# Designed miniproteins, single chains, continued (2), part 14

Each design is a single chain, and the fold is of that chain. pLDDT is the mean over its residues in the fold that is shown.

## One batch from the design tools (miniprotein)

Design m4483
Fold by ESMFold2-Fast:
Structure m4483 (fold): chain A 72 residues (1-72)
Amino acid sequence: NDRQIQNTNDTADSLTKLSTTYTDQGNNLLNQGNSDPSTRSTLMAQSNTLYSQSQGYTNGAQFMTNASNGLS
């Protein structure tokens, strides 16, 4: 069904964009922490959380892409 394929692809694209956004935010926090040692531990912890969230979105996008291919 075209709507199921399109919805699944749109979801995969959305998750991929979220993954990239969270990775970029994580990198920004890590760089900020490296520039200011007083906040480093806090910003590193936040960066690690964002990287974990990004990985979750990457895995979700891959799952949705595989599901879409199965519908095609």
Scores: mean pLDDT 78

Design m4484
Fold by ESMFold2-Fast:
Structure m4484 (fold): chain A 65 residues (1-65)
Amino acid sequence: DPILEQSKEALEFIKKDPEKFKYIMSLIVPEEDLPIVEEILEMVKKGEPDEKILEKIKELLEKIK
């Protein structure tokens, strides 16, 4: 699943540099979908299970196509 692999890479990136991830997403994600980016960042900050974070990242990646 290419989206799942991309989501895993995105999660690794968020854990390394959440601010850079947010900046890059702001360049490619429509403004109406930016709340999903904020939700993902909050989930990582709160220590939600990786499986739940990956599902939300996958949702974001599917929306921006």
Scores: mean pLDDT 80

Design m4485
Fold by ESMFold2-Fast:
Structure m4485 (fold): chain A 62 residues (1-62)
Amino acid sequence: SAAAEALGREAIRLAEEALRTGDEALLKKAQVLAVRAHTLGNDALAEEAGRVMREARKRLGL
């Protein structure tokens, strides 16, 4: 759905911003949006957000 795609893309954007800035609050926001995208049926974008979030957590020492 268009809503699931928008949520997934925003989750990826926030995760990439967290990776760049070190802002853990953005990482938490990305997690919420990725879960919503998955629930609405966009597993591909949710999984992509998950990959970026894992890289961000690794670089932040979380």
Scores: mean pLDDT 86

Design m4486
Fold by ESMFold2-Fast:
Structure m4486 (fold): chain A 52 residues (1-52)
Amino acid sequence: PAFDALSEAERRVLLAIARHPDPAAISVAELSRATGASRATVRRVRALVLGE
C-alpha cells in the first residue's frame, strides 16, 4: 500500500522505524510503547517497511 494512505497511528510507527538506527532490530512491543499504536498496527506497518 501507498504510504500516503496511512492513518495517523501508522504514520507515527513508520516515522519511529525510520528514526531508528537498525529498523529490523526493533520489536513490536518497543514500537507500540514508543508510538502509542496497537501491536496490530505496528505489525502491519513493520511488515510493510521490511517487505514481510
Scores: mean pLDDT 73

Design m4487
Fold by ESMFold2-Fast:
Structure m4487 (fold): chain A 86 residues (1-86)
Amino acid sequence: MTVVLEFSGLSEEQKKELIKLAEEYAARGKKVKVEVKGDTVTITIEGLSVEEEIGYILRAIGYELDGYKVEIRVEGDTVYIKIDFG
């Protein structure tokens, strides 16, 4: 299964932390693609289990509860999660 994470409204420090996260996933043997455009970072992760996918959805809901704008869309085996930090 695949998850596509889009983070917008990011500070420079937040971008650095997301890049570190992507490097960590790649180090664990996951197929990871990172795209940076202005204040937006998109991370695509392939080869996830159902449990890992649910974990991403729960974390996204956590951000929504903290007051961030979150959008979740599911198409087939791919989950698209958008989080706007401002």
Scores: mean pLDDT 81

Design m4488
Fold by ESMFold2-Fast:
Structure m4488 (fold): chain A 59 residues (1-59)
Amino acid sequence: DKKVEAADKIALMFIEEAEKTGKPEEIRELSIKYGEEISKLLHEDPEKAVKFAEELLKK
């Protein structure tokens, strides 16, 4: 299931960024703020959801 695989990849990306930055609370706030948008993208286009999450964490 590509949607599940994309969701798992996004979750791992957020976990890795939290570990790298030492700021899990800030990363948690990002996941809460953009959770709805990521969820919508996962249903519409899982690949776009992954790219959106990458863009959020890169900035």
Scores: mean pLDDT 78

Design m4489
Fold by ESMFold2-Fast:
Structure m4489 (fold): chain A 100 residues (1-100)
Amino acid sequence: TEEINKEILEVVKQVDELVADLLEKADEKLRRELAEEMHEFRLLIEEALNSDESSKKEVLEILKEMKEKIEEYLAADDIEGGLQALKEANRKIQELVEKS
């Protein structure tokens, strides 16, 4: 559990850096939506860190997929795509946390 929690937190740190880059490029509406989704993301990660090991492994995979998608959207200057990737990840994590 401690090892996987460290892996989750490392990917979360990388996601925070990518979302900071999205915020720099975003208009006022997208900045508000990104901030709201990041707040939800932080709450969901706290719940995930207290879930079972199988749920944590699924969360880690969701985080890795989200990170790759956000990197691709940033490279394409697609801020709305980055926001949608974050929203999708939040939806998937919420479903896993509800089952744990």
Scores: mean pLDDT 86

Design m4490
Fold by ESMFold2-Fast:
Order: sequence, then C-alpha cells, then structure tokens
Structure m4490 (fold): chain A 63 residues (1-63)
Amino acid sequence: AELDARIAELNAELARLRQQPFSPEKVAREIELGTEAALLEIQRALDKIVADPEGVKKENEKL
C-alpha cells in the first residue's frame, strides 16, 4: 500500500514533467524519477512474495 502510493506519486510527477518543454534538467529529473519508480516496483513485487509465499508457491506448482 505505501509502496503503491509512492509509485503512483512518482508516475504522476513524470506525467506532469512530460507536459513541459524539453530541457536537459527536465530529462535528468525524468530519469531520476523513472529509476526510483522502477526500483520501487521491484521492491513491491518482492514484498508480495514475502507477504504471501504460500500463494506464490501454489501458483508455481500448477505449472
């Protein structure tokens, strides 16, 4: 929930920045925010595995 909120916040800021005219500072900020969002999405996926390892295990056992 907390990670999901932060990811949503970063994506909203990225969408806002994309509406601005091109500048090197804008591009640098987009890279920074995009990288942070990607890392948080990876952490969110790991947290879900840790929170429900049995559920993930059962899905993998179906295959």
Scores: mean pLDDT 73

Design m4491
Fold by ESMFold2-Fast:
Structure m4491 (fold): chain A 67 residues (1-67)
Amino acid sequence: EELEKIDKASQVAARAIREAMAERPVPNSLIVKAAKTALDLIVDQGKSEEEAYEAARRVLEEGIAAQ
């Protein structure tokens, strides 16, 4: 079900974002990008929660480093 996939993607993104924010402030643009990455992987590509979490974490880490 699509709603279940969206819920899982939201939880994965929220976890990655919360962990990043514990270390420093995260700009809204990166929060949105990480959330979209998790949604794309789980909802559109059918990837695992682990793969989506790793991708969201990478987006946050690389985005922060690029600033």
Scores: mean pLDDT 79

Design m4493
Fold by ESMFold2-Fast:
Structure m4493 (fold): chain A 60 residues (1-60)
Amino acid sequence: SEVELHEKAREVVREALALLDAGWTPEQAAQFVLEKAKELGIPESVAKVLAQYVRDRAAA
């Protein structure tokens, strides 16, 4: 469902941002997003947007 997709996406981003706080590079965190999204069945188009969001957040 749409709600389940949104919840999974939110969790992946939350975990990636926590990894950035733990000293991961933006690219490592973005790669984590792509891998985790694939495992959770998140569409690749959505996963790429989430990965870019994480990169942008790290650059701020």
Scores: mean pLDDT 84

Design m4495
Fold by ESMFold2-Fast:
Structure m4495 (fold): chain A 65 residues (1-65)
Amino acid sequence: DLARQEAVVEQAIADLRQLMESDFPKEVKLEALERMRALAEAAQLPEELRERLLAEIERAERELE
């Protein structure tokens, strides 16, 4: 169900943004982003949704550097 996969990706992006606004140490945020990337890669997402999620993860990783 594409609509359900879209909803899951939207939620993941929202969770990622909340993590980035938190006061957690960089190491904790990086570990969470690494786990999110691994899950995104393991999931058989449509190309568009995969690219969108990975782009947000990449942006967050750059903010921590």
Scores: mean pLDDT 82

Design m4496
Fold by ESMFold2-Fast:
Structure m4496 (fold): chain A 93 residues (1-93)
Amino acid sequence: SSVEKKIAELKKRIAENPNDAEAWNELGALLLSQGKYEEARAYFEKALALDPNNAKAYRGLGMVYIEQGKYELADKYFEKAAELENVDYNPLP
């Protein structure tokens, strides 16, 4: 599939440049879209290890935690992403 090809391409890019935080984030987002929450989480955490101010990685982790029903934890990650982007954040109900 086109998604599988993109995942393979991103994995190749990461193998060649393991410090590419954007590639780690995009791989995490694709795995999240496939319901592979544990793998998605690991890749978003790797992106944050490389770039601690990466708002996209915080949003990605928030989305993973939503899918796992961990709403309080998701709120914290979305709030941090909003802080880094200088936007208002409304907590989950």
Scores: mean pLDDT 85

Design m4497
Fold by ESMFold2-Fast:
Structure m4497 (fold): chain A 74 residues (1-74)
Amino acid sequence: SSMVEKELNEIIEETKKKVEEAKTVEEQREVLDEGLKRLGELAKKHNLKSSDPVFQKAMAEIMKLEDEVAKKEA
């Protein structure tokens, strides 16, 4: 579980950096979509349940970034 948590955190941190580097809202959305896909693939690889707290925490981090991007456009 600790190794999976590390991999999830690396995906989140990479996604955060790419969102910060993105110049447009469209690019930020593409980065977030890719981050979600990577989280889903990692969860399938390690047979993580959607109710797993480590997976839920990772999903919440990306969802928070999506909300922040949406608010900037509004």
Scores: mean pLDDT 81

Design m4498
Fold by ESMFold2-Fast:
Structure m4498 (fold): chain A 115 residues (1-115)
Amino acid sequence: MTGRELLELIARETLEAHERGHAAGLSPEERLELATERAARAIAEALLAAGLLDEITPELLARLREGVRAVLDVIARAVLGMDAVEFFGLSVEEIRAALERHLALVAASEARAAA
């Protein structure tokens, strides 16, 4: 799994978790927790499917959750200048646009690194 594939996975799970959480009337903090849990599990399952893991442990899921939270904080700060909880207070359309902008910035950064 490349860094871009990992970020695309996090973005997809984040948007779906936010859409579901918004429809369910969850708070921004609860939506952040849902997105973090879904993305961490999706990453662990992708690593298992790729043969990079023998099993998914609770310790691995906890570490992946911390990593996903750090990535979401970086996205919120870099794209919109806000923390992750404030970010999950945004509309579905605003979060989609922010995630798309972050992925475009990563793509531009990789293009510069490859040159």
Scores: mean pLDDT 80

Design m4499
Fold by ESMFold2-Fast:
Structure m4499 (fold): chain A 65 residues (1-65)
Amino acid sequence: SLEEAIRRAAEELGVSEAAVRDAVDYLVENPDELALRIAVEELARASGKPREEVERILRELVALR
């Protein structure tokens, strides 16, 4: 489920579930490459994880919608 995937992503990235949910909601409302780049950069900064890892996770979560 999306809820379980959000929890796993938050644990993997070391951020809050709210931060992951906000990013997914933003991308669902703004389904374009620029919005993805913005969300990836913000979450990468918050998590300290590489942008490529964050992008993979966000793309997977959006696909579950």
Scores: mean pLDDT 85

Design m4500
Fold by ESMFold2-Fast:
Structure m4500 (fold): chain A 62 residues (1-62)
Amino acid sequence: EMEKAKDLTEQQEIAREQLEKLIKEKKYQEAIELAQKLLEIDPDSEVAKRAILYSERKLKEQ
C-alpha cells in the first residue's frame, strides 16, 4: 500500500512540474489538456483542478 501510494505521489509531482512549466511558458491550452488527463486518473487532484481554473482564466484575459 505504501509503495503504491508513493508511485501515485511521484506521478503527481511530475505532473505538477509539467503543469507549472506550461503555465510559465504561457501554454495555457496545453496546461488545461494535461490537467484534464490528470483528472481522468485522479478526479480529486487539487493540482489539476487549480491548473485548469487558472489557465482558463488566463486564456480569457488574452
Scores: mean pLDDT 73

Design m4501
Fold by ESMFold2-Fast:
Structure m4501 (fold): chain A 68 residues (1-68)
Amino acid sequence: SSETLELLKKAIEAIRAGDRETALRYIEEAIKKDPSLKEELEAAKKALEQGDDVAALSGLHEVMEKLE
């Protein structure tokens, strides 16, 4: 949905700004909005928790491409 896409865009912007806490909140909101994406978004969340911003960003972009 468009709302899920906006949440993922905000998460990506937060990661790029170094605001991990805000990024995690947006990812969690996206999971609640679209539970079908839970597996992929939880993987991105775990990567971010581990400090792997590259893996987190790649995962979020991949999910966004599927929502097009």
Scores: mean pLDDT 85

Design m4502
Fold by ESMFold2-Fast:
Structure m4502 (fold): chain A 83 residues (1-83)
Amino acid sequence: DELLERLSELTGQSRSEIAAMGRLVLEEKLGIKVPADASAEEILALVLADEERREAFLEYLTKALGLDEEKREQLRELLEEHA
């Protein structure tokens, strides 16, 4: 998945770590139950499903990983491109 690879490159996190962060945002921030057996690709598809989910994920990654403004803009563009 190109999105997972590029998210990994931009954030310095592994694909598994990106998926775990997506699950955390969906479940802990948004109250959305994610199946225990959901793949990384399925978790990202759930994150990309609407604008509120994408914004919550972007905010979480920016704050948790201490991303600078340039990386934050690249991340926003990447999420919008794959929405």
Scores: mean pLDDT 83

Design m4503
Fold by ESMFold2-Fast:
Structure m4503 (fold): chain A 91 residues (1-91)
Amino acid sequence: SAAEAAFEVIRPAYEYLKEVALPHEEKVIEILETDEEFYERMKKIEEEILKLGEELKKAIAAGDVEAAVEKAREIAEKIREAARLIEEAIK
């Protein structure tokens, strides 16, 4: 299904985010609260993911596997961007 194809694309990016963020959750929260530039960059990524998520929902509702996978790839890229930003900030 379009939904299954999309989630298969997103899963590795989400797992990478979890591996980077979960062991350092307290430090990530502290940086989000104290580093305004980091907060604004993360907020922008979140807003972009939310917008792409709405487009993904429309593609899934239409049964458009190609469009769903394309939007899932864009979401996965944004999740990886967030994960890398966190990884660099916690070093």
Scores: mean pLDDT 87

Design m4504
Fold by ESMFold2-Fast:
Structure m4504 (fold): chain A 97 residues (1-97)
Amino acid sequence: MGEVVAEVEGRRAVVRARGLDQKTIEAIRTALRLEPLVESVEQVGDDTIEVRLKEGTSAEEAAEGIAKGLRLVSQVTSVEVRVEGDRATVTATVEVG
């Protein structure tokens, strides 16, 4: 099992896809680019994706958009969202193999 954790703060989300292959990371990047509140998606490390959100996006709206994008990835089995004021965390479980 792999895990994806997205931490949202302000207009930025950092998505960490630890233990996942590059093919799965590319699928996640592609899915996140389809979300209307996403301005840009870039891989900034071997397992790290940086997402820039459009101006005026709340942490809750950003987290819901990221969760929706992650659910489009066929290997994602569950997605949990936690919102804490101006911050949010999205955790996804991913099947590997």
Scores: mean pLDDT 82

Design m4505
Fold by ESMFold2-Fast:
Structure m4505 (fold): chain A 58 residues (1-58)
Amino acid sequence: TEAVARRLRAAKEAIEELIKKGLSEEEAVTLVGETLRRHWGSPPEEVEKALRELAEKS
């Protein structure tokens, strides 16, 4: 639970950096979500839902 929350915080920071570099919010969320699944081993369904909520709220 805590590990997922900390990874989501890092993901949010990564999304913000990608947007600052010129990616769209949707593109940034997609890239970070893929990275979370492949490199961090986070539960993909739970993480994808949280990332989609971040994109929709922005």
Scores: mean pLDDT 68

Design m4506
Fold by ESMFold2-Fast:
Structure m4506 (fold): chain A 55 residues (1-55)
Amino acid sequence: DREERIRRVGEEAKRLYALRGRPVGDADIREIARRLGISPATVRRLLRELGLRPA
């Protein structure tokens, strides 16, 4: 489901932000993509939809 996928991407982005204290970067996008089994391009798109733009 698209909505559930967006939620999962948002949760992973928040988790990584809490660990690093910085906005999600390219390496973070690749890690989220690996963990969720989706493409990095899809992660970038979903982060943009959430207003959590990559650095």
Scores: mean pLDDT 72

Design m4507
Fold by ESMFold2-Fast:
Structure m4507 (fold): chain A 107 residues (1-107)
Amino acid sequence: SELEKDPNNAKAWYYEGLKYYYAGDLDKAIYYFEKAIELDPNYALAWSGLGLVYYEKGDFEKAWEAFKKAHEIHSGLFATLDLKDSEVSQAVQNTLFRFFMEHLAEQ
C-alpha cells in the first residue's frame, strides 16, 4: 500500500496539518505543522500554519512568534501567498487581519 504521506517530505506533513486545522482538530494541526518545521525549519508556510492555529487557540504570543518566523524566512508572510495555497492564504490573511485589528483596538 502507498503511504498517504512521505515522512521526509515537509510539504506532506504541512498538508496534513491543514487538513486537521480545517477539521477543527487544532492539537493535531500543531503536531503536523511542527513535524513539517522539524524537517524544514525554513518552511515559511508551516510557520504561518502554526501561527494560525495558536491564534485560534487564543495564544497570541506564540501566534506572533510563529508569524514573525515566517516573515523572516520569506521577507514577508505575504510573499508565501500564492494561488496553489489559496485556502491557506485566505486563512492567514484573515488571521493577520484579526490580529492586527486586535492590536489597533488596544491603542
Scores: mean pLDDT 70

Design m4508
Fold by ESMFold2-Fast:
Formats: structure tokens, sequence, C-alpha cells
Structure m4508 (fold): chain A 92 residues (1-92)
């Protein structure tokens, strides 16, 4: 569970960095990102849903989207970062 939360968080933060989110924002968001990823994975486990690469990708995408929007990035850029995060997490 923890390793998957870390993988999803890494994918999200890497996608956000490529989208141009400043390192200072990423540094501040890191703890919140891992917490959100962990909570999402725990919810899947509680509901008996199998944690697949696709589900980890969905979690990474949602984390990236939320952080980008909270950082004030344009919606189009935030959605692109979310898709990149999903793709990276699924490939890991």
Amino acid sequence: AEELAEAATRAALEALREAGVPEEVLERAREEAIRRAREALEELEREGIEVTPERVGQIAGQVALDIALEAGMPREVALRAAEEARRRAEAA
C-alpha cells in the first residue's frame, strides 16, 4: 500500500514539474499528495476493489489535478498534467 502511494505521488509530482509548477509549490504539496494517494488506496482496499495499475493511474491523475488547480494553473494545463500523471503511474 505505502509503495503504491509513493509511486502515485511520484508520478503526480513529476507530471506537475513538467507542466511548469514551481519546485517550491511541489515541495509544499508533497506531504498532502502522499496523504491523498494513501487515503484513496485505503478506500479501494476497504471497498474490496482490486488495486490495478489503472486504479493507481487514476489516483495519480486526481492528485495531480487537485494540486495544479490549487496552485492556480489554468484548467487545460491541469487536465494535461493529470493525464500525464495517470500515464506515468500506469507504466510504473
Scores: mean pLDDT 82

Design m4509
Fold by ESMFold2-Fast:
Structure m4509 (fold): chain A 57 residues (1-57)
Amino acid sequence: AMEEEFYAAIRRARAVHDEMFGPAPPDYYAHPSDEGLTPEQVEALRRAIERVRAEDA
């Protein structure tokens, strides 16, 4: 439901970015939350997201 909209928005934003600035290399949009991350890395990523959110607020 809400998760579907969130991921759809991410894909749409990426497509718009590619349209405006040209195709980025595959590594540019790397998904660090993919298989293989440690719990510590997941926590660090969560803190980074909160930091960005606070910066914009």
Scores: mean pLDDT 57

Design m4510
Fold by ESMFold2-Fast:
Structure m4510 (fold): chain A 60 residues (1-60)
Amino acid sequence: AYTFKVKVGDEEKAKEEGDRIQELDPGIKVEVKGDEATVTSTKGVTAAIGAALRIIGASL
C-alpha cells in the first residue's frame, strides 16, 4: 500500500471529496483531520497521487 499525507485548505471540503473518492474507488482510503489528509492506496502510487491532488483542489 502507498500512503501520502497532504495539507488541505478546508477540512469539510476535503472530507466531502475524500468520501466521494472512497465511494468510487474502494482501493483508496482517505482520513482528514484538521489541515491534513492521509491518503492510502492498495491500487498503486498513481491512484494515491490522483486522489491526493483531487482532495487538495476540492479543499481550496
Scores: mean pLDDT 79

Design m4511
Fold by ESMFold2-Fast:
Structure m4511 (fold): chain A 98 residues (1-98)
Amino acid sequence: MKVLEEGAALKFDPATGTLTKFKKGEKIEVRDDDVVIKAKPENAYEAFLKASEEAARTGKGFVLVADSDEELDKMLEKLKEYSRQKLQDIVDRVKAAA
């Protein structure tokens, strides 16, 4: 496992279907196989799509890292409608593989 202490982050666990928000400076445990992507609000959908598709393919989680809590909040607002449907698709794919 790795610990990330840089930036604010969104961590997705495909086994539970949960998104966990971390504030800048919080310690974030990631698995060695998790996809870690640094994202900006302007590319939030593309970063989320890339991470979620790789997670669905591998059955592993992902972490989206932002430079600040404010940027993370802006990314979350953009992802709210999209992420709900995409996260369910990932969970369903992981369950089908089990």
Scores: mean pLDDT 69

Design m4512
Fold by ESMFold2-Fast:
Structure m4512 (fold): chain A 90 residues (1-90)
Amino acid sequence: EEIEKIKAELKELVAEMQRIVDENLTRDQRIARLEDLKKRAEEIYQKAKELNHPLIPQAKNLLASAEGAIAAVRAGRPITKNMIPPIDLS
């Protein structure tokens, strides 16, 4: 059950990152949504570590991608779909 919840949460966060890339958002709106995404990714990463499961790398990759996207936006660089991690949740 917890593994399936983590998979569902990771899938939703990847979809949210895709929406942030695709939507015509202001810089401040993008930063706010990416900071929320990062917080949620940190929570999933900690849960995955506590469960000692194979989803740790996927959660860590999503967290790193969110941090990278925040840094890019703050530096005035565009975020692209290539910044969205290709997470295999099969």
Scores: mean pLDDT 78

Design m4513
Fold by ESMFold2-Fast:
Structure m4513 (fold): chain A 70 residues (1-70)
Amino acid sequence: DEEAQKLLDEAEKLLKEAMTQPKGSPERIELVEKALTLAAKAVEYAKDPELRQRAMELISKAKEILEELK
């Protein structure tokens, strides 16, 4: 689970940085998409149900942010 935790920590860091960027900026979109990719990998590698749940929640939040572009 060290690999899954590392991926999830990176995804959370990227999502936090995305939130400091202006809404709809290319930088915000790129950071959110990167966070989504890492969170998806964290779900794949997670053996711990708690880590998997955390990664799934991060994916949901990232998708909501991307939908705000509409």
Scores: mean pLDDT 80

Design m4514
Fold by ESMFold2-Fast:
Structure m4514 (fold): chain A 64 residues (1-64)
Amino acid sequence: MRPSDAEIKRALADIYEGLANFYEKQGKKDEAVKLYEESARLYEEAGDTERAQQMKKKAEEVKK
């Protein structure tokens, strides 16, 4: 079976979330924010609204 569009987007969102976490731990806040925002967009497009909101919150926390 081919993975669904939503499954592919969620997998990509997971990758961006992991990269954002990595950059946040290194103190690269600007890079982390961009990756959290991209992850949020991909989770939203995948229908994972809860995870998208978590990523948006994380981006806002890193901006502060």
Scores: mean pLDDT 82

Design m4515
Fold by ESMFold2-Fast:
Structure m4515 (fold): chain A 75 residues (1-75)
Amino acid sequence: MKEKAEEYLRKGEEALKNGDIETASEYFKKALEYAREAGDLQGLGKAAIGAMKVNDYELADEAVRTAAELEVERG
């Protein structure tokens, strides 16, 4: 659900501001999961950016691939 994705994106950014990189990565992963379920391209893009900020390139790649799959399905 989009609202859940945005909630976890906010939590990830807050954890990152507090220097809690591991917790931030966990929240960005949760945001990706909810954005995927909601078909939320904007949420997936934000999750990818968050993952890159915490150097979680695997999560960033997953978010980008999921967004590309949704674009093909919707376009």
Scores: mean pLDDT 80

Design m4516
Fold by ESMFold2-Fast:
Structure m4516 (fold): chain A 78 residues (1-78)
Amino acid sequence: MEKAWDLHREGEKLLKEKRYEEAIALYEEALKIDPNYAQAWVNLGIAYYKLGRKEEARKALEKAAKLGAVLLAKEAEE
């Protein structure tokens, strides 16, 4: 999905610039469009972790891991 991808890409740019709060806002926007976008959950978790927001980081990374497990299960079943 182009819109979610573009927001995620801009968020990655902000993450590299250490603009973590702005990166979080863009990842949250991307995830509102595509909540199954595992890479956006990973990067959201990284941004929260960099801000010391460990509980939000843990929850985001757990969501990303669960989405990865679901994708592997679908490949095995199909």
Scores: mean pLDDT 78

Design m4517
Fold by ESMFold2-Fast:
Structure m4517 (fold): chain A 68 residues (1-68)
Amino acid sequence: MSAIEQLEKAIEAIKEGKIKLAILAIKIAKKQAPEASELLEEAIKAIEEGKLEEAIKLIEEAIKKIKE
């Protein structure tokens, strides 16, 4: 599974309230795409703060960075 696929899975997990699964998927993606690690750390922090829409936005920005 690619880093992008892990991040897409994380977005779905957030929408389903599966917070532990979302964080796990983000951590795996962070190891596969270290260039996105800063955005993914901010996404985990947003999840911990209950800012789920901000977390999704940060994950989408990470996907964009990985694709370039």
Scores: mean pLDDT 85

Design m4518
Fold by ESMFold2-Fast:
Structure m4518 (fold): chain A 66 residues (1-66)
Amino acid sequence: SMNLKQVLQYIAEVLRLIGDYLDEKLEIEEKLKAGELTEEEAKKKLEELEKEYKEKLEELRKKYGV
C-alpha cells in the first residue's frame, strides 16, 4: 500500500503528465486552426499523443503499484 508521501508524489506526476498532454494537444489544435497542419496530419498527431499519454500513465501506475 502507498504511504501518504507516495500518494502525493503519484498525484503530482499524474498532474504533470496531464498538463503536458493538454499543452501538446492545444498546440496541435492551434496549428490546425492556423492552417499549419491538415486535418489528417492533426488527427494522426492527436492519436499518437493519446497513445503516448496512455502508455506513460500505465508506466506511472506500475511505478506506484496502482
Scores: mean pLDDT 88

Design m4519
Fold by ESMFold2-Fast:
Structure m4519 (fold): chain A 76 residues (1-76)
Amino acid sequence: STSTTRRMQNQIDTIQDGINIGQQMNPSMRQQYSSSLISRSQQLIDQMNSNPSIPQSIRDQIQNNLSDSQNIYNDS
């Protein structure tokens, strides 16, 4: 539904803001912070996999956020 897509986009935007903040943190703080971003991104992955009506553009953003969060974690 339009409501579901809007809520997912809001969560995507919040995670993207978190990724930008996480990239600026020192290594010791960055790893714990990025673990939270990974967890939140994985919750959105579960939601999109349960709902076939989610647009591909939203799916791509969620996957990109997960990858970026994992990169921050690995770079720590």
Scores: mean pLDDT 85

Design m4520
Fold by ESMFold2-Fast:
Structure m4520 (fold): chain A 63 residues (1-63)
Amino acid sequence: DIEALRKALEALRQGDVKKAKEYLKKIKNKTLSEHVIKLLEQGDLDAAIQVVESALAREESKA
């Protein structure tokens, strides 16, 4: 869900990791959400942001 990705990204940019994880759990793509949550658990916030931005851009640009 594009909306959940946008809200997760906004929470990540604000440093609200807990809120970001809640939005990520609502995403239908479980592989993507699990990957991003793992990055957050490792403290790799920048990598998590990059993955969510790339996923959101891909979904928004899907023709």
Scores: mean pLDDT 80

